# Designs tried in a protein design run: designed miniproteins, single chains, continued (3). Part 86

Each design is a single chain, and the fold is of that chain. pLDDT is the mean over its residues in the fold that is shown.

## One batch from the design tools (miniprotein)

Design m10984
Fold by ESMFold2-Fast:
Structure m10984 (fold): chain A 100 residues (1-100)
Amino acid sequence: SSELKALRREFLARSSEVLDELLKKNNLPKPRPSVELFEEMAALAKKIEAAKTKEELLEYLRQYNEKVLEGMRAAGVPEEVIEEYRKRLEELIEETEKKL
């Protein structure tokens, strides 16, 4: 669906912008995921691209978000910054859900 494609692109762009903003605000470098975590995230990204329904897209986006947060925690990002990003991601999921 062209609508699903637009929604996932918007979500990924906005979530990336929020992450960059939070890292810059807190003077933190971009976290580098482990090889294992990178492979898990890559597999989820393929599922996001292949999602055929809104429900599948939202489920895979939520799973992907959890892997990003896991990577931030493993990289030593402060828990308060992780929680702020989690809340912003939850807001973006709710906005995406309302659009379809």
Scores: mean pLDDT 87

Design m10985
Fold by ESMFold2-Fast:
Structure m10985 (fold): chain A 92 residues (1-92)
Amino acid sequence: MATSTIAGEVYDAETGKGLANVKVKVLKDGQIVKEATTDESGLFKIENLPAGTYKVVFEKEGYEKVEIPEDVEVTDNPLQTVFVNAYLKKKK
């Protein structure tokens, strides 16, 4: 089974710095199929994704939810890494 990966970095929109402890949700047909959490540098990696079209959502308490506006297409190519970055703004 080919291992395709979604990886990226999440930034605080006000500071431009990597944002830790952001929940990264990967959805297929409205259902959560994979989840990850960003590290102290704001980096995340989600491996072992089957081929398909996914939605990626970023959530952190005290921040506005960010949904990637375009569908993320993943192939079954083990050399594929789809990079998705997000900027999160504090709720106020």
Scores: mean pLDDT 79

Design m10986
Fold by ESMFold2-Fast:
Structure m10986 (fold): chain A 102 residues (1-102)
Amino acid sequence: SEIDKLKEKAKKLVDEITDIIIRQAKDINQVMLAEGLRNQIITAIDNLDSLSKEEQIRLGKKIRESIRELVEQTPGLSEEAKEEVERKAEELEELINQIAEL
């Protein structure tokens, strides 16, 4: 289905975002935070079908905010990595919003 294709694209973006952060993490606690957030976001994407349109849109915004918080909690990320993560997080929110419109 169209929803399943968008969910797969969203999950791929989550993997790419967390891989960027993990590659530059200098502390095991930072890696664990990134992996924990990855698992939470993937689970949320898999369960989007249980949410109303308005709840899906709010969730997309919260996911983007959580990624921003993870970036702030990962000192030593390059400016290039931060910009790449922000671009991918924006794409992720847009994909979730597209799913909400279906």
Scores: mean pLDDT 89

Design m10987
Fold by ESMFold2-Fast:
Structure m10987 (fold): chain A 65 residues (1-65)
Amino acid sequence: SSYSEALAQLSTLVDYEVRGHITLEREGDTLVLHLHTDDEAVRRAAEEAGRKLAELLGKKFVVHR
């Protein structure tokens, strides 16, 4: 499915460090990114990867801290 393909893409868009600090959930037409860190560099990397993933899925993107 397109979702499985997008999850595979996420593995190539973010390194192990960034993945350890995020939770990504699908809510209807929206992809929600939860950030578990205040590190600005990790936050920016996670937001960029999440935005790209949402574009691949044709979904809206929202970030929660």
Scores: mean pLDDT 68

Design m10988
Fold by ESMFold2-Fast:
Structure m10988 (fold): chain A 94 residues (1-94)
Amino acid sequence: LEKEIENLDLLIEALDEAIERLKAGESPEEVVEWFEKWYEENKEKFTPEVAKMAEAILAVLREMVDAPRASVITVLEYFRDQLELRRKKLEEEL
């Protein structure tokens, strides 16, 4: 439980960074490449459940490399909100 919360915090922070990079003018392709590298560097820290979430997000982002930045930001904000809701539920169990 504690480990899953720590993993969700790491993933939420990565999504926040991805959103800020897009807002700063980086392309969706550049942000996807950054997120892939971040995931490879951190995946050993993840529980199987959070790893699946990160991989699902990455798969969606890979399909959006040619999408407008605003669309990619909207999708990332949606995933971030879902992760925050999951984190809150787990924290209530501690």
Scores: mean pLDDT 84

Design m10989
Fold by ESMFold2-Fast:
Structure m10989 (fold): chain A 78 residues (1-78)
Amino acid sequence: AVPALDESQLSPEQIRQALQQYTDLLIRHISTLSPEQQQQVLKSLRELLQELRKLPESPERQASIEEVERIIAHIEAL
């Protein structure tokens, strides 16, 4: 089986909190990178956003899109 996080065992609020904490740590790490590395990460995140938008519509897809867009916005603000 593919490595899977069993999200069905967590409440939607717990999942959102975990994603928020992970995002905050990731943004902090990205802030320590060079401007060139930050641009490469930004490009990869935009590509991920395009792939997420191709998936079937679901609350999980929408939450993932919003999270990626928030990460992008934070990097662009650096």
Scores: mean pLDDT 71

Design m10990
Fold by ESMFold2-Fast:
Structure m10990 (fold): chain A 69 residues (1-69)
Amino acid sequence: MMNKIEQAVADALIALGLSEETARNVALLVASGMSKDNVTTAILMLEPEMSREAAERAAEAALEAGKAA
């Protein structure tokens, strides 16, 4: 089961248009304490058609959602 932090991060990423699979994988990385730069790189590896600017915005939203949960 996803914990509250992982669920909040995944929901935030899905709201930004990322796939549910990508959002769940990134949520695990954020919950493990990964930095914004590493989260951005992971998003680009999973969504290679996404721009770096879009991936950085998604990483920021994911980290803020995790902190708020």
Scores: mean pLDDT 81

Design m10991
Fold by ESMFold2-Fast:
Structure m10991 (fold): chain A 104 residues (1-104)
Amino acid sequence: EREIREAAADEILKVALEASRQISKINKELGEQMLALVGGAISAGLAKGDSVEKITEAVVKELDLIKAKLLEDPSGAEAAKIAEKAKEEIEKIGAEYAAKLKKA
């Protein structure tokens, strides 16, 4: 259902927003870029009617891209850990909401 996809998107965006705030204290440009890429992936997925699983996968790919860019600088290791924790939380949210959709 659309409401379940929108609820999943809202929870994913909350995790990304908090992670972006933490990363921006270390690397402002990559923190802001992460939020823009995650927000874009969510908006595109919702507009296409993509499954929660597909939206989650797109968001995770953007987080992996940002994590890779953070790890290009040795000072980025702490920020990369924040991105990894956000990825783990987002994957859990995606799995929980995907399970709700399968039972609906």
Scores: mean pLDDT 83

Design m10992
Fold by ESMFold2-Fast:
Structure m10992 (fold): chain A 98 residues (1-98)
Amino acid sequence: DKVRQQQINDLRRRITDYSIQGNQAYLAGDYDSAIQYYQQAIDTLQQLIDIDPSSGNYRTLSRTYDRLSQVYRDRGDDDQSRQYRQRSDDYRRRARQL
């Protein structure tokens, strides 16, 4: 369906935009903004996976959780960092099973 392909393309663009904004905030030392942007990327990736549960999309989700874990670690929030690293590992494993 061409409509579904357009939805997939729109979600992919939003994920890329949020990831770039998250990376930029992280590099600027704005950890709170980086967390918000990465969380928006994760929420959008979950929507994409509901439509297109591909190995590639699960790998991107895993990588985004790993970035979020890194931000929490650098902010000194070790508990949240460990939780997001675990989610990253889980989604990397799911990607390999597809």
Scores: mean pLDDT 90

Design m10993
Fold by ESMFold2-Fast:
Parts: structure tokens; sequence; C-alpha cells
Structure m10993 (fold): chain A 95 residues (1-95)
């Protein structure tokens, strides 16, 4: 279903976001910001391609950019990022 495809893509994006935060956790903040922004723009485009409205995809991308930066700062941020993605997956399942 369209929901199954969207869930699978969100799960992939969750794994990518967590890996990005881990990979750049000890990098300079300027590099972390650049990588988070580049990833959030790709995230937005992928959601739009799956039928998510552009305004919703933009807002989600901006939220995830901030959460990736928090995840790079430590475990509290990583937990918030995981919970955010889990909440998105659950919301899609309930539609």
Amino acid sequence: SNQDRLIAEIERLRDEGLDLADKYRNSPREEQVKKAKEWSERFKERLISLGVPEDEAEDLGKTLESLILLASDGETGRTQLRLFFDGLIEQVRQE
C-alpha cells in the first residue's frame, strides 16, 4: 500500500539520520550543520516524491535538521530523534 511504502521510507530515513548524527558527532559544528541541512533537504524531497504535501515535508525537514544536531550532541538528542521517527511511523500506520 502507499502507507507501507511511506513507512518503509521513513524507517530508512530514520536509520540514515541516526547514522549521520553518529558519523559527525565529533566533527566541527559548522560541518554538522551543513550535513544536517543537506540530509534534511534530501528527506524533504523523498517525502514529496511519496505524496507528502510540500509544506508538511518542509516542516518535518526543519524539525529533523534540529534533532540531528541534538543527536550529535549526545544520548538525549538521539533518544528524541528516535522517538520523533517512531511517532511518524505510528501516525502513518493509523491513517
Scores: mean pLDDT 84

Design m10994
Fold by ESMFold2-Fast:
Structure m10994 (fold): chain A 80 residues (1-80)
Amino acid sequence: MKYKLNVTVTYPEDAETPAELRDALDAVVAAVKEVQKEPLTPQDIMSHIGPALRAAQAAIDAAREAGLPVPTVVVEFEKV
């Protein structure tokens, strides 16, 4: 079965997002846009975006440890 991937990032409006976290999340959005061009299997999608997701998770974890507000990230797989 093939799917398209959608990602939505909501930044907190009451505080500035650290540049490293914003850059990591922008990289995830860019990688998702590349794989959205064609329906792919979930494994193929994860192979393309996995490195960016790991970098974003590390940045989110660092922000949480510092007590900073973190953006909300929603990732959805849509069957095509």
Scores: mean pLDDT 72

Design m10995
Fold by ESMFold2-Fast:
Structure m10995 (fold): chain A 72 residues (1-72)
Amino acid sequence: MEKEEKLKKIYEEFKAEIRRDPTLTPEQQARLLAGLDELYEKLLSDKNKTLSEQINELRKGYEALLAEARAA
């Protein structure tokens, strides 16, 4: 469905960004990918949230995970 495809597209874009980021170590990349995978699965299973709410939570979660990885 359009809702799931749009959320998946953003998720895949974030995964590609993590994999292409030369400032991240392989361990930081693995940690970020794992955290993003967990967040995506949680959001995908939450049928009570709107697409906009799911996208907003995915973006906020990604930004938080990225900031934590870079601060470590």
Scores: mean pLDDT 79

Design m10996
Fold by ESMFold2-Fast:
Formats: structure tokens, C-alpha cells, sequence
Structure m10996 (fold): chain A 72 residues (1-72)
């Protein structure tokens, strides 16, 4: 089923919270955390500009996987 705009926004929020916690716990560097937060902000800006929710959901998922790999 295609992703909704609300689902993409929830994914962005969850990834931002995870990045902040991972930086606080020393799992990723503050510099790497800032890079991921900037990428998440760019995805939200694309969604607000009328980007396709499904394409953005896929990109959020890919970024989330990268964040998890670096935090492990």
C-alpha cells in the first residue's frame, strides 16, 4: 500500500529521535549526527514542497538503515 504523508512525517520524527539518542550515547559522532539531521530536514522540505510520499518513504527507510548500520 502506498505510504501516506503522515507516515513519512512519523518516520522522519522517529529517525531524528534515534539520531539524537545515538549521538548522546556516543554511538555516532556529533558531526555524523548533524549530517543525518540535515538529510532528514531536506527530505521533510521535499515532502512539504509536494514530493511523492511513497518515494520519500523509501528514501527515509534507506537513510534509517544507514543510521542503524553506523550506530551498531
Amino acid sequence: MPATREQVLRGLRANREFVREAVERGLISPETGERFLKELDALEAELRAGGDPQALADRVSDLGTEILRLAA
Scores: mean pLDDT 85

Design m10997
Fold by ESMFold2-Fast:
Structure m10997 (fold): chain A 88 residues (1-88)
Amino acid sequence: IREILKKAYEYVKKGDFEKAKELVAPLFVTRQDEIDALRASLTGEEKLEFLMVEAAALSPEYAKMVYDMGGLKGLEREVRRLAEHSGL
């Protein structure tokens, strides 16, 4: 799982949210318990990278819009804002 998430993050950095989603969408369907455990256990930069990949998996069109407007840093700010609001 962690290796696939890292590869998906490389696509997120390039703004290729379709490929990021293709890599991780099956994990969110078939391995949800492992994804939930990772979300709970990750901290710092790893947590941020995970949340950015999750945005690509769940809302690739929205993630691309944010990325097109503010780049990778724009997406980073948006996922931090959402995490703060959600208590994550």
Scores: mean pLDDT 76

Design m10998
Fold by ESMFold2-Fast:
Structure m10998 (fold): chain A 68 residues (1-68)
Amino acid sequence: MTAEEYGRKAVEAARAGDLDAASLYAAGVVLLGQEGRASPELLRRIGEELREAGADDSARGVEAVADA
């Protein structure tokens, strides 16, 4: 699964109110970002969408990788 696919699933879960599932998918985005398998631009986009969906902790984690 790509960072884009994990990010999409994380945002979908957050919008559905499933913050546990959102956190698990966001952890996949973080891991792929740390491995250099996601651009900083993609990570910032996913972080912003997670924030707008109310998943602030997951958004912060993804944004931190973008700035690393």
Scores: mean pLDDT 86

Design m10999
Fold by ESMFold2-Fast:
Structure m10999 (fold): chain A 87 residues (1-87)
Amino acid sequence: SKRELMAELLRAVLTGSLSREELVDMLVEAGVPRELAEAAVARLLEDRAQLSERLRELVLGLLDALEAGDAERAAALAAETEELLAA
């Protein structure tokens, strides 16, 4: 699904587990035009470089909770992320 693809993409970007080319290929396989996929991956990698370690941990935890269907944990981590960004 588009949601699962987005979660996998965000996880790979945040962990640095995939190369830029592998991230682009993931989006192209899902039907995104290569030029748009390259632009999106470049932006996500730039955004990642500006994230604090704590924010990365919160986002990764949120993705884990969403994949596990743990709505209570997902809500708690989302609230903590919003509080951190509002400060």
Scores: mean pLDDT 76

Design m11000
Fold by ESMFold2-Fast:
Structure m11000 (fold): chain A 98 residues (1-98)
Amino acid sequence: SAALRELIDLLEELAERGDPNAPPNPRLLELAKRIEAGEISLEEAVEEVRRLIAEGETASFEAVMAVLKAILSTTEDITEAIGGILRLIGIEIDAELK
C-alpha cells in the first residue's frame, strides 16, 4: 500500500535523525497503541508522523519499532512492514559501528 510505504519511509527518517540512546518518544508510543487498537488509519498515521518531523521531534529506535510492530499486527501488507523493520535494524547496526 502507498500509505504503508510512505509511513515506513517517514519512520526511517525519524530513526536516522534520532539519538539511539534517547528515551522512547511518548507520542510515537501512543501512535503505536492507536494503530494496534484500529483507532487510526495508515493515512492518518502518515499525517501524525509528518507533524512530528515538522515539529522537530526525534525518535529512538525502540519507539519506531513499536509503531512498526503495531502496523505488522494490523496490516495486510506484511512484506512492506518487514522491509521497514530490516532497514531500521541496519540503521541501528550502523549507529553502533560508528
Scores: mean pLDDT 69

Design m11001
Fold by ESMFold2-Fast:
Structure m11001 (fold): chain A 62 residues (1-62)
Amino acid sequence: SEELQKLKDEAGEKAEGASVEVIREYGEKIVEKARELESEEFAEGVRDAMEASVEDAEEALK
């Protein structure tokens, strides 16, 4: 859980100032780890947050 928290925090920080590709890459890694270490429900929450970040970043870049 601490490992997931660290990855989630890092991904969030990277997402706030990163390209869509970077956001998606970190997001996928976090979702995969969350599914392995926690549960599908937790992984869905992480993916939903990452998809929101990707959507926002794509619109900001265009």
Scores: mean pLDDT 69

Design m11002
Fold by ESMFold2-Fast:
Structure m11002 (fold): chain A 93 residues (1-93)
Amino acid sequence: EVVFPPAQSRTVKKGEIITATFTAPREKVVSASANAIKNGKITKGLPILSVRREGDTLTAVISTKSVEPEDDQIEVTGTALGGPSHKQLFTVE
């Protein structure tokens, strides 16, 4: 199962990198993805620059350069093998 750190109010500016960390057993994490969101709807996918694993901790580095001024949030999703996705939201300044 993919677990993000406890929910925190997180804000990111366009052009900053996002470092999203989540914990899962090695065999349970298949992928990470990131999307820009406007009014609760996905507008576009964002590039994942790197994914690094250290034990049960996965760290994804995401580019926000493609975020438009109208996008209000960024959604980072960790996907477990054969299971539901777990999400972390960032607010765009």
Scores: mean pLDDT 71

Design m11003
Fold by ESMFold2-Fast:
Structure m11003 (fold): chain A 76 residues (1-76)
Amino acid sequence: SAAEREAAERAREKLLKGAEEAGRPEVLEKIKAAPEEAFLLLAWGEEAAKAGRDPDEAEVERALALARELGLYLPP
């Protein structure tokens, strides 16, 4: 729970920094408004990639669905 929350916060901070550096205020607003659950799914996907394992299809599908619903661009 705490570790998952920390991973979600790191994913959120990474996206906020990227949007700020890109000068995209609309994207910043979307990231700030997004639910924490969106960043949990992103963090799980990033963790799987860093560990050198294929992410579970269900994890990928949920992350993509959530990203599309929120209108966020998620880099691979």
Scores: mean pLDDT 64

Design m11004
Fold by ESMFold2-Fast:
Structure m11004 (fold): chain A 68 residues (1-68)
Amino acid sequence: SSAALEAAKRQAALRERKKQILEELVEEFLANPNVTKEQVEAAIELARKLGMDPEVIERLEKKLQELG
């Protein structure tokens, strides 16, 4: 049905917008030279809880490895 398809398209668009905002916030966090190991660990847990993309979680885990 066309109604179901349009609803799915709207949900996909909202999900992409939220994803972009979250990715931008993660980029700002990762760009901070004063971020601590504990803050990165907390960010990883939050990202997993929010169901963020695996690629975002991998970038946070790489930052954690660089810190210790």
Scores: mean pLDDT 79

Design m11005
Fold by ESMFold2-Fast:
Structure m11005 (fold): chain A 79 residues (1-79)
Amino acid sequence: IADEGGTLVRQLAKRAGLSDEELARILGITPEEVRALKAGAVPDERTRKVLQAIHDGATLEELAKIVGKERAERLLALR
């Protein structure tokens, strides 16, 4: 479906000025998975939850439950 994780991943990379490698570190996935998501691949459950939480404006606590505190702090800093 057109506006799912791939669009969010592309927007995050473009707006935040992040490389695929940097975005992969923050999301806790591989750079290859970031590129696949940008190409329209379906994210795994964990990655889908992270992207949905970012889209919904989740708190540090909610993001930390999915990706851990350190990555959650980095994701919030990108807003």
Scores: mean pLDDT 69

Design m11006
Fold by ESMFold2-Fast:
Structure m11006 (fold): chain A 84 residues (1-84)
Amino acid sequence: KKIDLEGLRRLIEKLANHPALKDKVPKLTDEQIEELFKLLDENGDGYLDEEELAKALDILSDLFDLTEEEQQALLEELIDEVAK
């Protein structure tokens, strides 16, 4: 299960519109999303695998200053994207 760049764009858009997260997830530019994807895609294959997605959860939680409840919402959206 993995996410590509478009999957990350959809995830960030969902988070920015999520009732629990919209106040903490800022509107990111396409360039910022691409930079974030490159940071998370450690092996450079154009996809985020399970280990990279676990790191992404930690990085995004720190970046957006998420509470434990908000991290759960992020995890649920992340799981939905990797299931596609």
Scores: mean pLDDT 76

Design m11007
Fold by ESMFold2-Fast:
Structure m11007 (fold): chain A 88 residues (1-88)
Amino acid sequence: KSKEELLAEADKLIEEADKLFEEGLALFRAGDLEAAIEAFEKAIELYKKAIELLKEAGAGEERIREIEERLGLAEIVLALAKILLKKK
């Protein structure tokens, strides 16, 4: 794929991951921890794939770092949801 195609694919995956992360947060606030975990796990998978595509495309360090930060936040909230589920 061209650099432009790789960047476009990464952007689409980031948009999908952001939507799943928002859905996960809404489910988490509603107390649906099992559904929240599923949404966060899917968001994490998409963020990881997007980071790989950004690196393949030679995207700037700032862009890659931005998405890595979003991935890190999703991983933190996933861990919290799993801890809270075990305490129920």
Scores: mean pLDDT 87

Design m11008
Fold by ESMFold2-Fast:
Structure m11008 (fold): chain A 100 residues (1-100)
Amino acid sequence: SMEEKLKELIEQLENSKKQLEEAVARKDRGAMLFSLEAIVSIVKKLAELTKDPEIEKIYKELKKILDYFKSNELSDEETRELAKKVLELVDKAIEIAKKI
């Protein structure tokens, strides 16, 4: 059902969020990239499923962050700031999705 798919996407997003937090703590750029790509993919599916314009905006912002991360070598400080922004956007997407 649509409700089951929504719940599964939220659970996947929460798991990918945790993986990103762990990757940042370990300073593992490869794991960060993998987790960020997963997050972007899940939020895209969430936006497509819900048709919510706020989730669509979050998807577009996350995609820009991913493209920036892939194209630039970041300091530890820049990486933490970027990760914090990603986590805030993910939390907003989860909160919006849970209200549907």
Scores: mean pLDDT 89

Design m11009
Fold by ESMFold2-Fast:
Structure m11009 (fold): chain A 68 residues (1-68)
Amino acid sequence: MSDVERGIAELEREIERLRSLGTPENLAAAEAYEQVLAHIRADPEADIPPELLEALNEAQERLARAAE
């Protein structure tokens, strides 16, 4: 697989995992990953907007806090 195809497959697996857990924090993280995935699928060669990267970072921080 190309690096892009591998990255898409990894994001899809993580989204599935987060959704299977069903907590609000996991669902918010899954939504952030879905937004990134949608952007990559629309234009794999385009840079990911900083706003999507920030949303992803915030979702990951919320998950880390919930794990404490």
Scores: mean pLDDT 74

Design m11010
Fold by ESMFold2-Fast:
Structure m11010 (fold): chain A 59 residues (1-59)
Amino acid sequence: EEERERLRKKIIEEVKKKVADKGFSNLTDEDIDEIARKLGVSKEEVKRIIKEEFGYEVP
């Protein structure tokens, strides 16, 4: 359980960095893939967390 929460926080932090650099409207599928690869998670998991935490749906 702690491992899952730690991973979720890392995903949120990586997304926040991308958003700070370019904003949500310029967040691409490649940005999502980079975060997923870096953290060893699926693209679906990253997209789900973005939707849950930020209310933004990546295409």
Scores: mean pLDDT 77

Design m11011
Fold by ESMFold2-Fast:
Structure m11011 (fold): chain A 64 residues (1-64)
Amino acid sequence: MEEYRKAALEAGKAGNGAGAGAHGAAGQFSMDDVELGGRLGEEEARKAGNEAGAEAARQMGIWS
């Protein structure tokens, strides 16, 4: 999951919101894990100053 979170942040930095969402989703398989992963991804993206990546991670968590 850490690798997918980092990949999502990097994709977000590059302006690749779709890629960021895909990486986030690929790292999660259960409904609980998807929600948790979305929250963690959003928080990490915000810490990195990546608002687009944070929004992509949040949307993936909600979409589950």
Scores: mean pLDDT 57

Design m11012
Fold by ESMFold2-Fast:
Structure m11012 (fold): chain A 79 residues (1-79)
Amino acid sequence: MSEEELKKAVEEALEEGKEAAERLAAGDKEAAIEITGEEMRLLALEVEAELQGYEEVAKYAREALEEVKKAAKEAEAKA
């Protein structure tokens, strides 16, 4: 995967993870499975970016993962 492809994948996973967290907060408990999937995807993207030497993308993936985790925790508290 190229640097640009990895960056786009991180952006998509972050967006999908945040949307799933909003659905979980609204009472869609099955959204928790999607959130977990996006967290795993972001972790894999971080590892791939680090292996390829794309440090800025790896940092972006780490920050995106933490943002999704925070959104999920806040959503669980509301659900």
Scores: mean pLDDT 84

Design m11013
Fold by ESMFold2-Fast:
Structure m11013 (fold): chain A 64 residues (1-64)
Amino acid sequence: MTPQETLDALREAILSGELVLPPERDFGPATVAVVEAFRRAHGLPVSGELDAAERALLERTAPG
């Protein structure tokens, strides 16, 4: 899966309500855990951290 396909899948999951982000100001352990569960469910690599592109996507889609 390309980085863009991964980001598109994450965005669609958030918009569809498949992935519910915790209301965290800075993306902490709860947000990382939710994204890791998403990656695991979709067969994506799990790093234990959000990369810069994932963080930027979450900043645009998170309720803040």
Scores: mean pLDDT 68

Design m11014
Fold by ESMFold2-Fast:
Structure m11014 (fold): chain A 57 residues (1-57)
Amino acid sequence: MMDSLTQVSQKIAEGIQAGDLESAIKKATETAKKLGVDPDVLKSIIASGRQAYEKKK
């Protein structure tokens, strides 16, 4: 069973793979709100995703 945090992280990863980080962040934020993910945890996931995206450039 996938944890809600895993679902949010997966949305960010999909966006990085598609080359559209901003749309991925928007989708991940919407998913996090729907699943009741802690805002501080969401911020950490987004920050990690942005760092990963920059390293891939």
Scores: mean pLDDT 76

Design m11015
Fold by ESMFold2-Fast:
Structure m11015 (fold): chain A 99 residues (1-99)
Amino acid sequence: SRKELWLKHAELSVQSALATADALRDTFADSPEAQRAVELLREAARAALSGKDLERARELAVEAIREVGKIGDVRASQLASGGALNIIGALFSQELAEK
């Protein structure tokens, strides 16, 4: 069904976001801001996958970018932004599943 297709796209986007969060965790293991951003991305992924509070997932993804922004490192910002974009992709897929 159309709903099942979009829910599968949401799952794949969440998996990509979690893989990017793992890369951020491992690359910036000594950064409290990076570790906080990882937890925010993981919470955003759970919220996005639930399909119940898409605005919360968006807010958590944005907060992850802000946390990583405190580091001032281009690679950290690229990883957090990649994770956040995958969360946004999951939110878009969840919204399309409701149509």
Scores: mean pLDDT 87

Design m11016
Fold by ESMFold2-Fast:
Structure m11016 (fold): chain A 92 residues (1-92)
Amino acid sequence: MTLTITVAAGGSAEARVDLELAAPATVTVANTGTGTGSLAVVALDPEGRVLGAVVVAAGGSGSFTVPAGRLASLRVFNNSTSGTDTAVVTIS
């Protein structure tokens, strides 16, 4: 699964994914856009518990693993002071 989450500088966004994972999955994140700061991406279960997280520098990429079970949402935080950054997220 691939999704795109766009966040203004200093802002945050949540994408609902509502997946039931049969096995552990890798979440890969690319930080694109005009902001110069990092993006923080956090995976959450339906109860709001953190399953995994990564911080990705401007123009960079990173990944983390989430366990089997329910993946409810991804929260993205843009630590830039100006511009707009886009998290391109792949779950595989």
Scores: mean pLDDT 84

Design m11017
Fold by ESMFold2-Fast:
Parts: C-alpha cells; structure tokens; sequence
Structure m11017 (fold): chain A 74 residues (1-74)
C-alpha cells in the first residue's frame, strides 16, 4: 500500500541521515551523503535482473534522493 511505502521511505531516510550525521557535523553534508547513497543503491538495483520488487524499491530510493536533493537546494 502507499501508506506502507511512505512509512518505509521515512524510516530509510531517518536511518541514512542518522548514519550520515556520524560522519559530518554539517547538515548540508549529511543531506548530500544520504542523497548520494540512495541514488547509488537505486542505480545498482536497476542494474540487476528485472523484477517488480527491485523496480519498486529503486523508485522509492530515487524519491528519497530527490527529496533530500530538494532540501539541499533550498
């Protein structure tokens, strides 16, 4: 469901940002690191043999990356 995907997206975002904040004192740098990680993972998933599950996971990861990139640009 869309609600489940939205929750999963939020949890993934929180974990990635928490991990990024361990590496930098800069919120801007944390956002950049998290966005790059999500984009790289999505691209890796799309390079694997095609499956509906991998495509959906990649879509969610790209949405998170785009959201973080928008915050970085603001």
Amino acid sequence: SDEYLARLREEAREIALADARELTDSEEEALRLAAEAFRAYAEWLLSQPASAERREAARVLLEIAEELERELAA
Scores: mean pLDDT 82

Design m11018
Fold by ESMFold2-Fast:
Structure m11018 (fold): chain A 76 residues (1-76)
Amino acid sequence: GPLSREELRAAADGAVELVSDPNATYQQEVAAMLLAAIASQDPEVREETIKRLEELAKSPDPRVAANAERVLKLLK
């Protein structure tokens, strides 16, 4: 069945950690796609995810910022 809100939040937490890790370049792209999919399933998790990604888009690491911006575009 569909994931619970708690499970979606836990998955989003893990994916955000991967997006914020500059050493995980390939996994960051996969994590960004997963974050978009997770956020689409629950409006509350979507709003929480957008806020976290907006913070990551301000990262001094251009790879982290670029991945956050890509996911934000998918989330609108």
Scores: mean pLDDT 74

